# Designed miniproteins, single chains, continued (5): the designs that were tried, part 77

Each design is a single chain, and the fold is of that chain. pLDDT is the mean over its residues in the fold that is shown.

## One batch from the design tools (miniprotein)

Design m18850
Fold by ESMFold2-Fast:
Structure m18850 (fold): chain A 62 residues (1-62)
Amino acid sequence: KKEQEIANLVTAAGIRAAGAEVEGDFETAKKVRELINQAIKAYEEGNYDEAIKLAREAVDLA
């Protein structure tokens, strides 16, 4: 269940980062991608709650 939530949030954040890049907001896109990378690292470490938190922050920032 948590794996699917993380995947959905990372996907949504990635779409938002791409949208920001199209609009010329490269600063926001960079920050969103940094949060996505941190979420993936937390997931790889087995810290699903931290991964969900970081992925949500990525979506909310964009």
Scores: mean pLDDT 81

Design m18851
Fold by ESMFold2-Fast:
Structure m18851 (fold): chain A 56 residues (1-56)
Amino acid sequence: MNAEEAREYFERAGILAATQGKVPEAEKWGREGSRAAENGDAETALKYGEKALQAG
């Protein structure tokens, strides 16, 4: 697993949550996770992505 894979995963998760449009928190966590992945912090990205999916 690497930061680039995590970034793509969370970007898709964030888009899916936004499409549902019901939980703004899910979008927030998804964007934050994507940013962490871009910075090379895969661990933080995974945590935030998981929160996004759980919130949505």
Scores: mean pLDDT 66

Design m18852
Fold by ESMFold2-Fast:
Structure m18852 (fold): chain A 68 residues (1-68)
Amino acid sequence: SALDYASLGGRLARQGKLEEAIEYFEKAIELDPDFALAWRELGDVLEEMGKHEEAEKAYEKAREIMRK
């Protein structure tokens, strides 16, 4: 499920496996594009990798979803 992918992504991110974490968060978003938590977690990992512009795009998606 999308939640299972996001949970695995979070675990990988805590282990410093940031590139693998991104792949799993992207899988979660592919299954549920309105999964605000997955977008937020993707942003956090991108920020830690120094991909600030991509992180801001992910955060904006999470904000748009959560406004509803």
Scores: mean pLDDT 86

Design m18853
Fold by ESMFold2-Fast:
Structure m18853 (fold): chain A 64 residues (1-64)
Amino acid sequence: GPLAERAARAAAEAAARGDAAGASTYSWQVKMSGDGDPELAERGTQAGAAGDAEAAARLAIESA
């Protein structure tokens, strides 16, 4: 949904600049939006927390 899509876009922008922590945070916002897939967004949050910005952004986009 629109809130999840906005958060996923922010996750992609964070990943593009190498910000894994930012991508993790925005993937978590996809989960909290209530209009995306919370399971995929949770996996994205964990990937970003582990330093994988690209996986975090991809999962955030897939969850939105």
Scores: mean pLDDT 87

Design m18854
Fold by ESMFold2-Fast:
Structure m18854 (fold): chain A 59 residues (1-59)
Amino acid sequence: MVEELKKKTEERVAEASRKANQKIRDAIARGEDYRKVGLQEADEVAKLMIEGINEVKKA
């Protein structure tokens, strides 16, 4: 069902987003370039979203 694929995608994206936010917060706390870290993590999250959206569209 489309709803199952959507829920699976939401879970993957939520997990990746939580990890990305933690890495960004850690970078800020250390005074590192949080923008650079954020872009790297955003790319990974975007890839998961695109894969999930494509699965839903084809279902």
Scores: mean pLDDT 73

Design m18855
Fold by ESMFold2-Fast:
Structure m18855 (fold): chain A 82 residues (1-82)
Amino acid sequence: QLSVATLQQIDGIGDAAAQRIIDAVRNRQTNRDMPFPTPRVRAIKGVLVAQSMGAKIDRDHVRSVLSQYYSDATVDRFLSLF
């Protein structure tokens, strides 16, 4: 479902950030000390890791968190992945 190419469609996520997010999701890493380039990339990573661990995605909460860093169009694009 989630691939580097899919994550690269989200504004502000490049190759390195997308790969790190995929690696974090696959390893189910919730460690906040994991190096990510920006707070906005860390926010997306947190949502995807939680989802991979079986957490139900609260779309309203995700929208409120991500809208602090991303445009509405980008948030809608991200939410379309779920």
Scores: mean pLDDT 63

Design m18856
Fold by ESMFold2-Fast:
Structure m18856 (fold): chain A 92 residues (1-92)
Amino acid sequence: MKTEVYLAEGEVNGQPVRAAITKLDDGKALVTVVADSQEAADAIEERLRKAGAKIISRQTLGGKYVITAEFDSLEKAIEALRAAGLKVTKPE
């Protein structure tokens, strides 16, 4: 089964943020965001919520903030992350 994955990276409030977008079988998208600061995590979570994301979890792991969110489509997930200032790329 071929899983479609996109990567995103950039800065929010001058702090590095990285994300992975996974397309699910039902056409929805799962987004996992890693932020190095609470301020960046709070800012990206708010932007995702305003873009229509369902926040599944937020965890602190190894001094990093990990947010998992679900979007109704891959396109909405990509647009939300780009609007948040991240560069979205498809790895080869």
Scores: mean pLDDT 81

Design m18857
Fold by ESMFold2-Fast:
Structure m18857 (fold): chain A 97 residues (1-97)
Amino acid sequence: MIDEKEVAEALILIYEAIGNRDMEKGDYEGAAKSYEKAVELAEKYGIDRPEVYLNLGKAYAKLGDKEKAIEYFQKAIEVGKDNPEIVEEAKKLLEEL
């Protein structure tokens, strides 16, 4: 059987990779769009992926959308509570806003 959650996990990795590439190119709008697709899949299928929220927050910070950056850094902390590296990076980025 094709597991819809397994397909969603693969798509999240693809959207993260596209977003990361677009961040490196300075295409912050394209990066945000790709990370938003990853977030939609993570939330729909109950997949714990705090890195996606962290990266989406970084994209919004680059776009000057501080309110959305704060929202997604807070979600990264909430979702990533068991991942100290993600929590510490998100907290540091919140202090830099």
Scores: mean pLDDT 87

Design m18858
Fold by ESMFold2-Fast:
Structure m18858 (fold): chain A 82 residues (1-82)
Amino acid sequence: SLKDAILKAIGLTLRGIGYELDGDYKKAAQDYIEAAEVLEEAGLASEEGRKLLEEAKKLLEEGDYKKAAQLAKEAVMHALRN
């Protein structure tokens, strides 16, 4: 359900924040990307959020974990504001 998708995304985002506070940007990026994908599958992604998620995935593949985490977190915020 939409509510279950939002709750899962919130849980992933909180875990990602925990990893970010520990300096584990790779795990933070992975959690934020999964949160953004869950929200996209639930129909909550904007065009801007979708582009942020695409760039975050590319940065994760390139090993730029800190930037990947930042953009993926922005994608989550875009989905939750809409």
Scores: mean pLDDT 90

Design m18859
Fold by ESMFold2-Fast:
Structure m18859 (fold): chain A 65 residues (1-65)
Amino acid sequence: PISFFNTTMRLERDSGRISQDQSSDMINSVNNRINSNPNDSQIKNAIITGAQVRFDSLTDSQRQS
C-alpha cells in the first residue's frame, strides 16, 4: 500500500507533474501518518484510493518511468 503510494509520487515527479520537493514532502507526510496509525484501515484505504486516482491519470509512458 505505502510502496504503491511512494511509487506513484515518484512517477509524478519524474513526469514533471509535481516537484521533487512536493514528492518528498508527500511521501514523508503519508509515511509518518501510516506509521503513527498502522492499524487504521480507513487511513490506508484513503491513501490507496488517492494513489490509484493519481496513477490512473498518468500515461502508459509515465507509468513505465
Scores: mean pLDDT 77

Design m18860
Fold by ESMFold2-Fast:
Structure m18860 (fold): chain A 82 residues (1-82)
Amino acid sequence: GSDVDVAAAKAAALAHIDRLVKEGKISPETAERLRRLVEQAEDLEGLYLVLMHLSIEITINPDNEGLKEARDALAAAVAAAR
């Protein structure tokens, strides 16, 4: 992936987060935290760390379907950038 691919993956991830909060599937507080983590990612490895963080949160809160949808959306964005 190039810097353009990373930027596209970040933009797609942010768009998915915005959609999930608009649909009420994640809280505004969770969306703000996820947006910050995505924006702080400097490369695809950084985005992979965001996915790992979401996987840990899902393990702690397995009934939170919004976190699972956020993970799946971010995973798809990262996969598209490879």
Scores: mean pLDDT 74

Design m18861
Fold by ESMFold2-Fast:
Structure m18861 (fold): chain A 55 residues (1-55)
Amino acid sequence: MEEEIIELVKKLVEEAKKNPELKGRYQDFIDRLIKALEKENPELAEKIKKIVESS
């Protein structure tokens, strides 16, 4: 599951690069995902934040 979520986030970041007009929607989705994960898996949430920041 953790690896699947990381792969999904990476794909969303790549898709945002291909279609800049959708960047805001992808950012909103990622922000919501991070917020949800902070309750269940804060380590994974932090990892996702770093992936987004590095992109």
Scores: mean pLDDT 76

Design m18862
Fold by ESMFold2-Fast:
Structure m18862 (fold): chain A 59 residues (1-59)
Amino acid sequence: MTEEAIRLLFETIAKHAGLKEIPESLEEAAEALKEIDPELAEIIEEILKAREKVKKEKE
């Protein structure tokens, strides 16, 4: 993923969930959103799963 796309994703999450701080990782974003927006948290968890799968298949 591009660095810009990751930043845009984190900013969108922070804005949508009303977070004071932008998450530093997708894992942190997913955990923070589980209490605020569980549907969005599931989407982020799927993105994390997809990244792990691509890394393992590439190796």
Scores: mean pLDDT 70

Design m18863
Fold by ESMFold2-Fast:
Structure m18863 (fold): chain A 94 residues (1-94)
Amino acid sequence: MAAAAGAAAAVAAVGAYQSAVLAGSEEAAREALEAARAAAEAAKAAEGSEEAARLAREAAEEAGEGAVAGARGDGEEAAREAREAARAAREAAE
């Protein structure tokens, strides 16, 4: 169950990355890539930890917000949301 939340965060972060690239924002793409990597680590850590699962879910929500902002062409907002997703995912990976 916890791994599913981390996997969702990774998928959302990848979406944010792709949206940021399409929006033409190099900063947003870099932040989204960092979020995707952190979400992958969170998915691994979430296998067997309720706290990690909670943080991975938070990361998925933030990454989703970044993907929406990127799709709208708001590269700066996409980068901010991706950065918050990366932070939450890193905490889940601890």
Scores: mean pLDDT 63

Design m18864
Fold by ESMFold2-Fast:
Structure m18864 (fold): chain A 67 residues (1-67)
Amino acid sequence: QSAIAWNNLGNALSALKRYDEAVEAYKQAIELKPDFAIAWSNLGVALEGLNRLDEAAEAYAQARQIA
């Protein structure tokens, strides 16, 4: 699947508050496209939903560096 498809899956899972699965989907998007700033930002939001705040901060830093 494309990075876009994985990011879209992550978005759908986040809307359902299935944040653990959303994190996995966003990580797949990033593995396929490491410069995918939107996927990094979305990963940060999902990680905040899980109270994984240090990892969320890292994801946001990556998004900011890319964008």
Scores: mean pLDDT 86

Design m18865
Fold by ESMFold2-Fast:
Structure m18865 (fold): chain A 80 residues (1-80)
Amino acid sequence: SKEELLKRIDEVIKRLKEAIAKETDPKDVADLEGELKRLLEIKKKLEADPQPSVRELLTAQVHILSAEGLLYVVERKRER
């Protein structure tokens, strides 16, 4: 649902902001900031539309997964 996606977007945005604050690699910071800007734009569009289409909901889901994947890679890189 739209409400569940917005909740997930907010959780991922929080994690991206925390990761950016902890990251010292400029390339990883740039990649994380790119995903953050993308999710902020998607959040704005979803909030503006009372009934998003299935395509819009799927697009949000794809970008959530993209951001979560980047977070996973960056977090694992720091553990090595």
Scores: mean pLDDT 82

Design m18866
Fold by ESMFold2-Fast:
Structure m18866 (fold): chain A 50 residues (1-50)
Amino acid sequence: AHTELGVEYLNAGKYQEAIAYAEKSLAINPDDPAAKYLLESAKRRLKAAQ
């Protein structure tokens, strides 16, 4: 699933890839809370790393 692969990228510190997979999941199901959480977490960590 896109969300599971996104979580793997998030855990590996690959935040841009995690964002891309979260966005793909939300394109399929906009109300997916796991995908929303993944997107927010990845964006926040990417911003902190800049």
Scores: mean pLDDT 78

Design m18867
Fold by ESMFold2-Fast:
Structure m18867 (fold): chain A 78 residues (1-78)
Amino acid sequence: MAEAVAYFRQGSAALSAGDLETAKAYFEKAVAADPSFEAARHAIEAIKAYEAGDEEAAREHLGKALAAAKAREAELLA
């Protein structure tokens, strides 16, 4: 659990730096550590859509990733 969150944070840092390949690798590690990590799964799909030139799909998946991350944070604080 904690390891998946650490990988997700590293992926988010790489994404903010514009390193999409490194971001995908870390998000994939997050999913491998926790297959139910919806935020990481949606982040991977957002990056793939962006690389394919589908900005609408990228925005949709990014929104889902953010919503899933907020939901998981709320669960950890409950």
Scores: mean pLDDT 78

Design m18868
Fold by ESMFold2-Fast:
Structure m18868 (fold): chain A 57 residues (1-57)
Amino acid sequence: KKKAEELIKKGEEKITVPTKLLEEAIKNNKGLPPSVIEKMKKIIEEGKKLVEEGKKL
């Protein structure tokens, strides 16, 4: 079903960018503000929910 595939793709995209930014911050020994970290974690969680929604379809 096309809707399932679209949801999974959108979810994966929402996970990829914040994860990379968090990894870069750790690698460069740069502290990110807690508010930025929480926002990125929230986006990753939303992405994971979209993937699960797509898998249910």
Scores: mean pLDDT 76

Design m18869
Fold by ESMFold2-Fast:
Structure m18869 (fold): chain A 86 residues (1-86)
Amino acid sequence: SLDREIDTALARMYIAIGKLLASRGDLEAAAESYEKAAELAIKAEDYALAAEAYENLAKVYEKMGDKEKAEKYRKKAEELREKAAK
């Protein structure tokens, strides 16, 4: 559907923006971009893309020293990878 196509395209754009921000050390803005990407990917039912967003979000929280959030999002990514594999 058009809505799914738009949500998937926006999710991919937010992942790209998040990667750029993370490469610049703008970790808080990178986290926000990855959260938006994951929400859009889940809405589109693109669980592989949502997992990628949460994997990157976990890495950002790890760099920020927030190990609890890093573990939380790593687990969410793993659960979404399992959904994508079926």
Scores: mean pLDDT 90

Design m18870
Fold by ESMFold2-Fast:
Structure m18870 (fold): chain A 87 residues (1-87)
Amino acid sequence: MEELKKAEEELKKDPKNAKAWFELGMAYINLGKYEEAIEYFKKAIELDPSLKAEALEGIATAYELLGKTEEAKKLAKESAKLEEEKS
């Protein structure tokens, strides 16, 4: 997967690249590796809080795919609130 390779290469050059951690999370969703995707999204938020809304949306998607509907709903609501705060 091109997205996975790109994110891995970016992280090899700069392990503090929050965008690369976010892209790695998205790639792992596509691979069906939802638990790992959640960890990578959390890493992206730690490095760059401006990605929190986008990363929480990714985590919510992962929780939905894991069958954790209540957790997914809570995170999606938090992501929506953060998007409103950006305006």
Scores: mean pLDDT 81

Design m18871
Fold by ESMFold2-Fast:
Structure m18871 (fold): chain A 55 residues (1-55)
Amino acid sequence: MTMDDINELSLYAAPPAREALLKTSETNSRDEANSAAAEAGTKKMKEWEEEKKKK
């Protein structure tokens, strides 16, 4: 994995994870917010990998 790949993944995954954290934390516990952020990040990571394969 190159440095460019790491930067791209961070920019792609971080904003959705942050938004999931903020939205969940308004109505749910911290544990639920952390879980939602992890799931959002993982989902975007898989989408990024699939997109890279398709080019």
Scores: mean pLDDT 67

Design m18872
Fold by ESMFold2-Fast:
Structure m18872 (fold): chain A 77 residues (1-77)
Amino acid sequence: STDELVAEVERRAKELVEQAKKNPEKADSYIEQLEREAVRAIIELGEKGDTEGMQRVADIARRAVKEIEKALEEAKK
């Protein structure tokens, strides 16, 4: 279902944020992976007409990118 697709992106985003906290030097790679997964999910959700799912995935990705960027900034201090 489209809800399962959104939940999968949320799980992946959480994993990538945790990885970035442990390995902030790889932040750019984790952001690239997250954005790639989010774009794929948004396209599939759009094809199925799930506009709410598209918005949820965009919000999940946006928040996760900010958390990864914060982990990198904190590690550079």
Scores: mean pLDDT 86

Design m18873
Fold by ESMFold2-Fast:
Structure m18873 (fold): chain A 112 residues (1-112)
Amino acid sequence: GAKEAAREAAEAAQEAGRAAARAAEAARGEEARRRAMFAAGAASAAAGTAAALAERGDAEGAAVAAEAAARAAEAAAEAARAGGGEEAERGAEEAREGAERAREGAEAARAA
């Protein structure tokens, strides 16, 4: 049902936020790390919003917040990758995968 789909979207958003944070930690160079950290912070804030809205049974709100977390996680991945390095590349792939799952969760929440 809608409440369960909202919760799943929030969980996917939180996974995207954690992956974005790992990508930021792996980022090499001051500029890449700074940009990745700002994006990871935005992903975490959006994931927190998705969780709060899911608790209230707001499936549409949880979906919108999960989509915001996905966009921020993708930004963190791009910024981390720009600094180069194998660990940053791995972190960027994990953040992109998390973003994809957050978008899938958002679509499921809207469909419920």
Scores: mean pLDDT 87

Design m18874
Fold by ESMFold2-Fast:
Structure m18874 (fold): chain A 98 residues (1-98)
Amino acid sequence: SSELERLLAVSYSASSILKSGGEASRLIGERRVRRAREEAERRTREAEEEGPERGEEARREGEEEIRRAEEEAERLRKQGEEDERRGEELLEETLRKL
């Protein structure tokens, strides 16, 4: 009974850590995209004050930075989903062996 409770506690802890990690990865990705958009907007506004050609160049650079941040966020989201899935599988396997 005590040993079973210990095994359950370890499995629940591992599952909780993986779920928390997945959620954290998603939030980090979302923050990176938000920051990329804010930085792009700021740079474009500053460049527009120097002239239309600089404004267009800054817009293109900003779009590329945002795209890169969105790709990174998607990668982190998928990794988080996989970690959460593994956590659930570990918990199910442990419960099935009891």
Scores: mean pLDDT 81

Design m18875
Fold by ESMFold2-Fast:
Structure m18875 (fold): chain A 96 residues (1-96)
Amino acid sequence: MKSLKRIDKDTIEVAKEVYKALGQLPERENLFVFPDFENGEIDIVARAKPGVSPEELRKAVEEALKKLGINPEDYEIEAREDGSIVVRLKNVKKKK
């Protein structure tokens, strides 16, 4: 009876691995997770340390995601003017 979508278990598992990997980056100061139940997505927001550019943080985030083997179609990366990097994890359907 809720109009909210359920976030897929595969998406939750991917988000946990992304959170762990991004949490180890020396370029990040803060890391936040925002579930988007309207779309069945998870947004992970990383904030750069003082003196770290958004581009350096974005490169570190992209490298971490590539090491995890996440399909590029299953996420989007947005760099913001405040130095934060947003990783939007789409509803991931695992294939055989």
Scores: mean pLDDT 74

Design m18876
Fold by ESMFold2-Fast:
Structure m18876 (fold): chain A 99 residues (1-99)
Amino acid sequence: MYPFKEGDKEDVERMKEGLIEIARNVYKLSPEEIELLREILEKAEELRRESQGNIEKVRELARERGYSEDEIEAIVALIQGDLDTAIEHIRRALEKREK
């Protein structure tokens, strides 16, 4: 169901692209939102692996890397499988980048 399960790298990448396609069609994402979602998915996979799925450690590592609070909450939401919350935070992060 989520791209962060252990498996072949090819299967993980296929699951990520599948999630992006679902999000694009369900939430009518712009190209910029899709690019940020792909970026956040890569960050979520890395931080989940480094934290062994511990959400508080994900937040700590993301803050140490200088990620915004909206990016951090999008990462956490994706790790928890909450796509609605993840897309909402991705949109807020993108809006702040345009100011």
Scores: mean pLDDT 77

Design m18877
Fold by ESMFold2-Fast:
Structure m18877 (fold): chain A 74 residues (1-74)
Amino acid sequence: SEEEKAKELVEKARRYLVEIWRLAQEQGTPEAYALARKAADLFNEAVDAIQNGDLETAEKLVKELERLVEEARR
């Protein structure tokens, strides 16, 4: 269902955001915190898309969050 997809997307977005902030705290660099702030912005956009029923946009934003997690691990 769309409700189940929305719930899954929110949980994924939240996990990516938490992970990026965890990495930023561990690394302690301005660059890492800049990525964390970008992730927070994307998270807010994803939540807004989900609330508006735009799951296609939400999926794209969650994929962008995943990319930022990979970037933060470099």
Scores: mean pLDDT 86

Design m18878
Fold by ESMFold2-Fast:
Structure m18878 (fold): chain A 63 residues (1-63)
Amino acid sequence: MREERLRRAEELFEKGKEALAAGNYEEAAKHYQEALSLLPPDHPRRPEVQNNLAVAQQKIAEQ
């Protein structure tokens, strides 16, 4: 159960990175937000996902 949530979060993080690289900032933000919802609050990956989400949100605001 916990392993499955972490794998899904990792897949979403990868999709978020792909969307960000393609300029699909709204899709990237959605994927990152979903990934964060699946990660426990003390998970070491959270700061990286949060930083990438902030980048996507900044890009959306610049459009």
Scores: mean pLDDT 82

Design m18879
Fold by ESMFold2-Fast:
Structure m18879 (fold): chain A 86 residues (1-86)
Amino acid sequence: MKLILTFENLSEEQKEELIKYAEELRKRGYEVKVEVEGDTVTIEIGNLSVPEMIGYILRAIGLELDGHEVKIEINGDEVTIHIKFK
């Protein structure tokens, strides 16, 4: 499955942590693309298992419960999660 994670309203520290996370995923053999645009980071992961994808969806729901703006879109084997921090 393919996952597209978009994070908005990031601090410099949050951007650095997300870039580091993407680098660590690449080192573990995941197909990862990362793009940084201003206060937005987009991470694409091309080779997730179904249980790993469920894990990301549950974490995104957790962020929504914590008061962040979250949008989840599912289209076949591709999941897009948009997170805007408050």
Scores: mean pLDDT 85

Design m18880
Fold by ESMFold2-Fast:
Structure m18880 (fold): chain A 65 residues (1-65)
Amino acid sequence: GKLEEAIKEAIEILKKGGASEEEAREAVEGLLAGDDSPLVRLLLEGKVSAEQANEVGRLLKEAGV
């Protein structure tokens, strides 16, 4: 459904930023659980831009998260 598509797209956005598959999955799973800490860590490490993090958050929110 829409949520599964948003999750896949979010993972790909984070990977394009420089996150590994594992780091991208952890960040998305964190957001689904109400914990943005893994995503914030990727931002602080420079592996993801603020624009990419905002896009990921928007995609998941629009999908009902």
Scores: mean pLDDT 84

Design m18881
Fold by ESMFold2-Fast:
Structure m18881 (fold): chain A 88 residues (1-88)
Amino acid sequence: DPEAVELLVEALRLIAQGRLDEARRLIDEALKGPPALGAAAATAEVLLVLREEGRFSREALLAHIDRLLERGVISPEEAERLKAALLA
């Protein structure tokens, strides 16, 4: 779902940059939206909580994105965008 990937990319960028208030607003808005975004919004919420608790690992997430790409779960373009968001 391209919209779900867009949400995760933007949320990851904000979380990685420490822009947690903006990430919270984005996630809250998505949770009020269509059910198709619910899983992506829930995933972003978990990542936000991990960041707030000091358990956020860019290294582990980059490795996970590579695994998702290798398994064909996400496209190369989606993987590039998720990695760019984490490294921003």
Scores: mean pLDDT 79

Design m18882
Fold by ESMFold2-Fast:
Structure m18882 (fold): chain A 56 residues (1-56)
Amino acid sequence: STQYPAWMADLAVREGEEAIAEKDYAGAARSYALALELDPDNERVRANLERARAAL
């Protein structure tokens, strides 16, 4: 979608990646869920969200 601010979705993805590096899977799931809400067609983010939730 071109209607979301790209920088906000990108920031949420980076925060999710940082949470994964810290093994904060709950924080990663929250950040990836926000990124997916901003960019719902992003299959990579959807897969990362599923992986983070599975690690809980």
Scores: mean pLDDT 80

Design m18883
Fold by ESMFold2-Fast:
Structure m18883 (fold): chain A 62 residues (1-62)
Amino acid sequence: VDDAIRAAERGTRAYREALERGDSDEEALRRAQEALPPGWRAELVTLPDGSRTVGVVPPEPL
């Protein structure tokens, strides 16, 4: 089972919910980080079209 996929799903959900509630990108990123397991990191990514998403980084480089 892919732990990375599960972590990404949890982080993305927390981020989206925070944005839907009107929280700032920084606050949404913090909520995404809290949803991840210890050692994993959430990073804010801005796409060329101005949309934003969350990148999930495992504790060990792949």
Scores: mean pLDDT 73

Design m18884
Fold by ESMFold2-Fast:
Structure m18884 (fold): chain A 98 residues (1-98)
Amino acid sequence: SSMLEKKLKEAEELLKKAEDLLRQARDALKKGDYKEAIKLTKEAIELAQKALDLVMEALRENPDASKEDVLRAIGLGLRAIGLILDAERLLKEAEKGL
């Protein structure tokens, strides 16, 4: 379905942005830029949360989704959860540097 595909594509784009922000946050942390690392990490968490919400909404609104679409949605959801957990660990590390 076009609506399912749009939501999953938007979720994937949000996750790519969140992954890039988290990479930038790790680089900032290595340089001792704790405030920048915190800011970037919080932005990454927000985008990953939005991606997870889109995945959950896509599954909820499309009960007749194909097996392939359901598996793609589950994969994106797990990726979002993993990213949030990694980002929360980095946030705690960066906050200790303040």
Scores: mean pLDDT 90

Design m18885
Fold by ESMFold2-Fast:
Structure m18885 (fold): chain A 104 residues (1-104)
Amino acid sequence: NAASATALLNKGSALAANGNYDSAISAFNQAIAIAGSSNATAYNNLGNAYLNLGDYSNAIASYKKAIALNPNNASAYKNLAVAYLGLGQLDNAESASKKADALS
């Protein structure tokens, strides 16, 4: 149900904008469950929410799913680099940053 998935995605984005990241994650996971695992925007937004919580491992996993669905997402690569930097993985952060620059 694309309409229900879109409504949950919009709700999640509004919650994240207000700093309610746990509630945003719940809404994005519901959007993914309805739309299936093919919603690149939901995975990118899920990654952003995890990144804001300092949950770098889940942020990386979410951005990788977003990139697998949309390989031209420069913002997902940029934020993936930030998440890798948060874990001290400098080589992975540099590789992701170079990919972001190549796509923008």
Scores: mean pLDDT 85

Design m18886
Fold by ESMFold2-Fast:
Structure m18886 (fold): chain A 45 residues (1-45)
Amino acid sequence: LEEDEKLALETAEKNVEDAKKISPEAYRFYKRLYEEAKKGIEKLK
């Protein structure tokens, strides 16, 4: 619940790292999502 945001961000971060090894397109996609989500949450927190 309160940790849902943390879990989601951590999962997104792992997806970015994993995607980098899978394909550059997946990496780019997940990196964008992660950066946007993390920036929004961190700036407001």
Scores: mean pLDDT 72

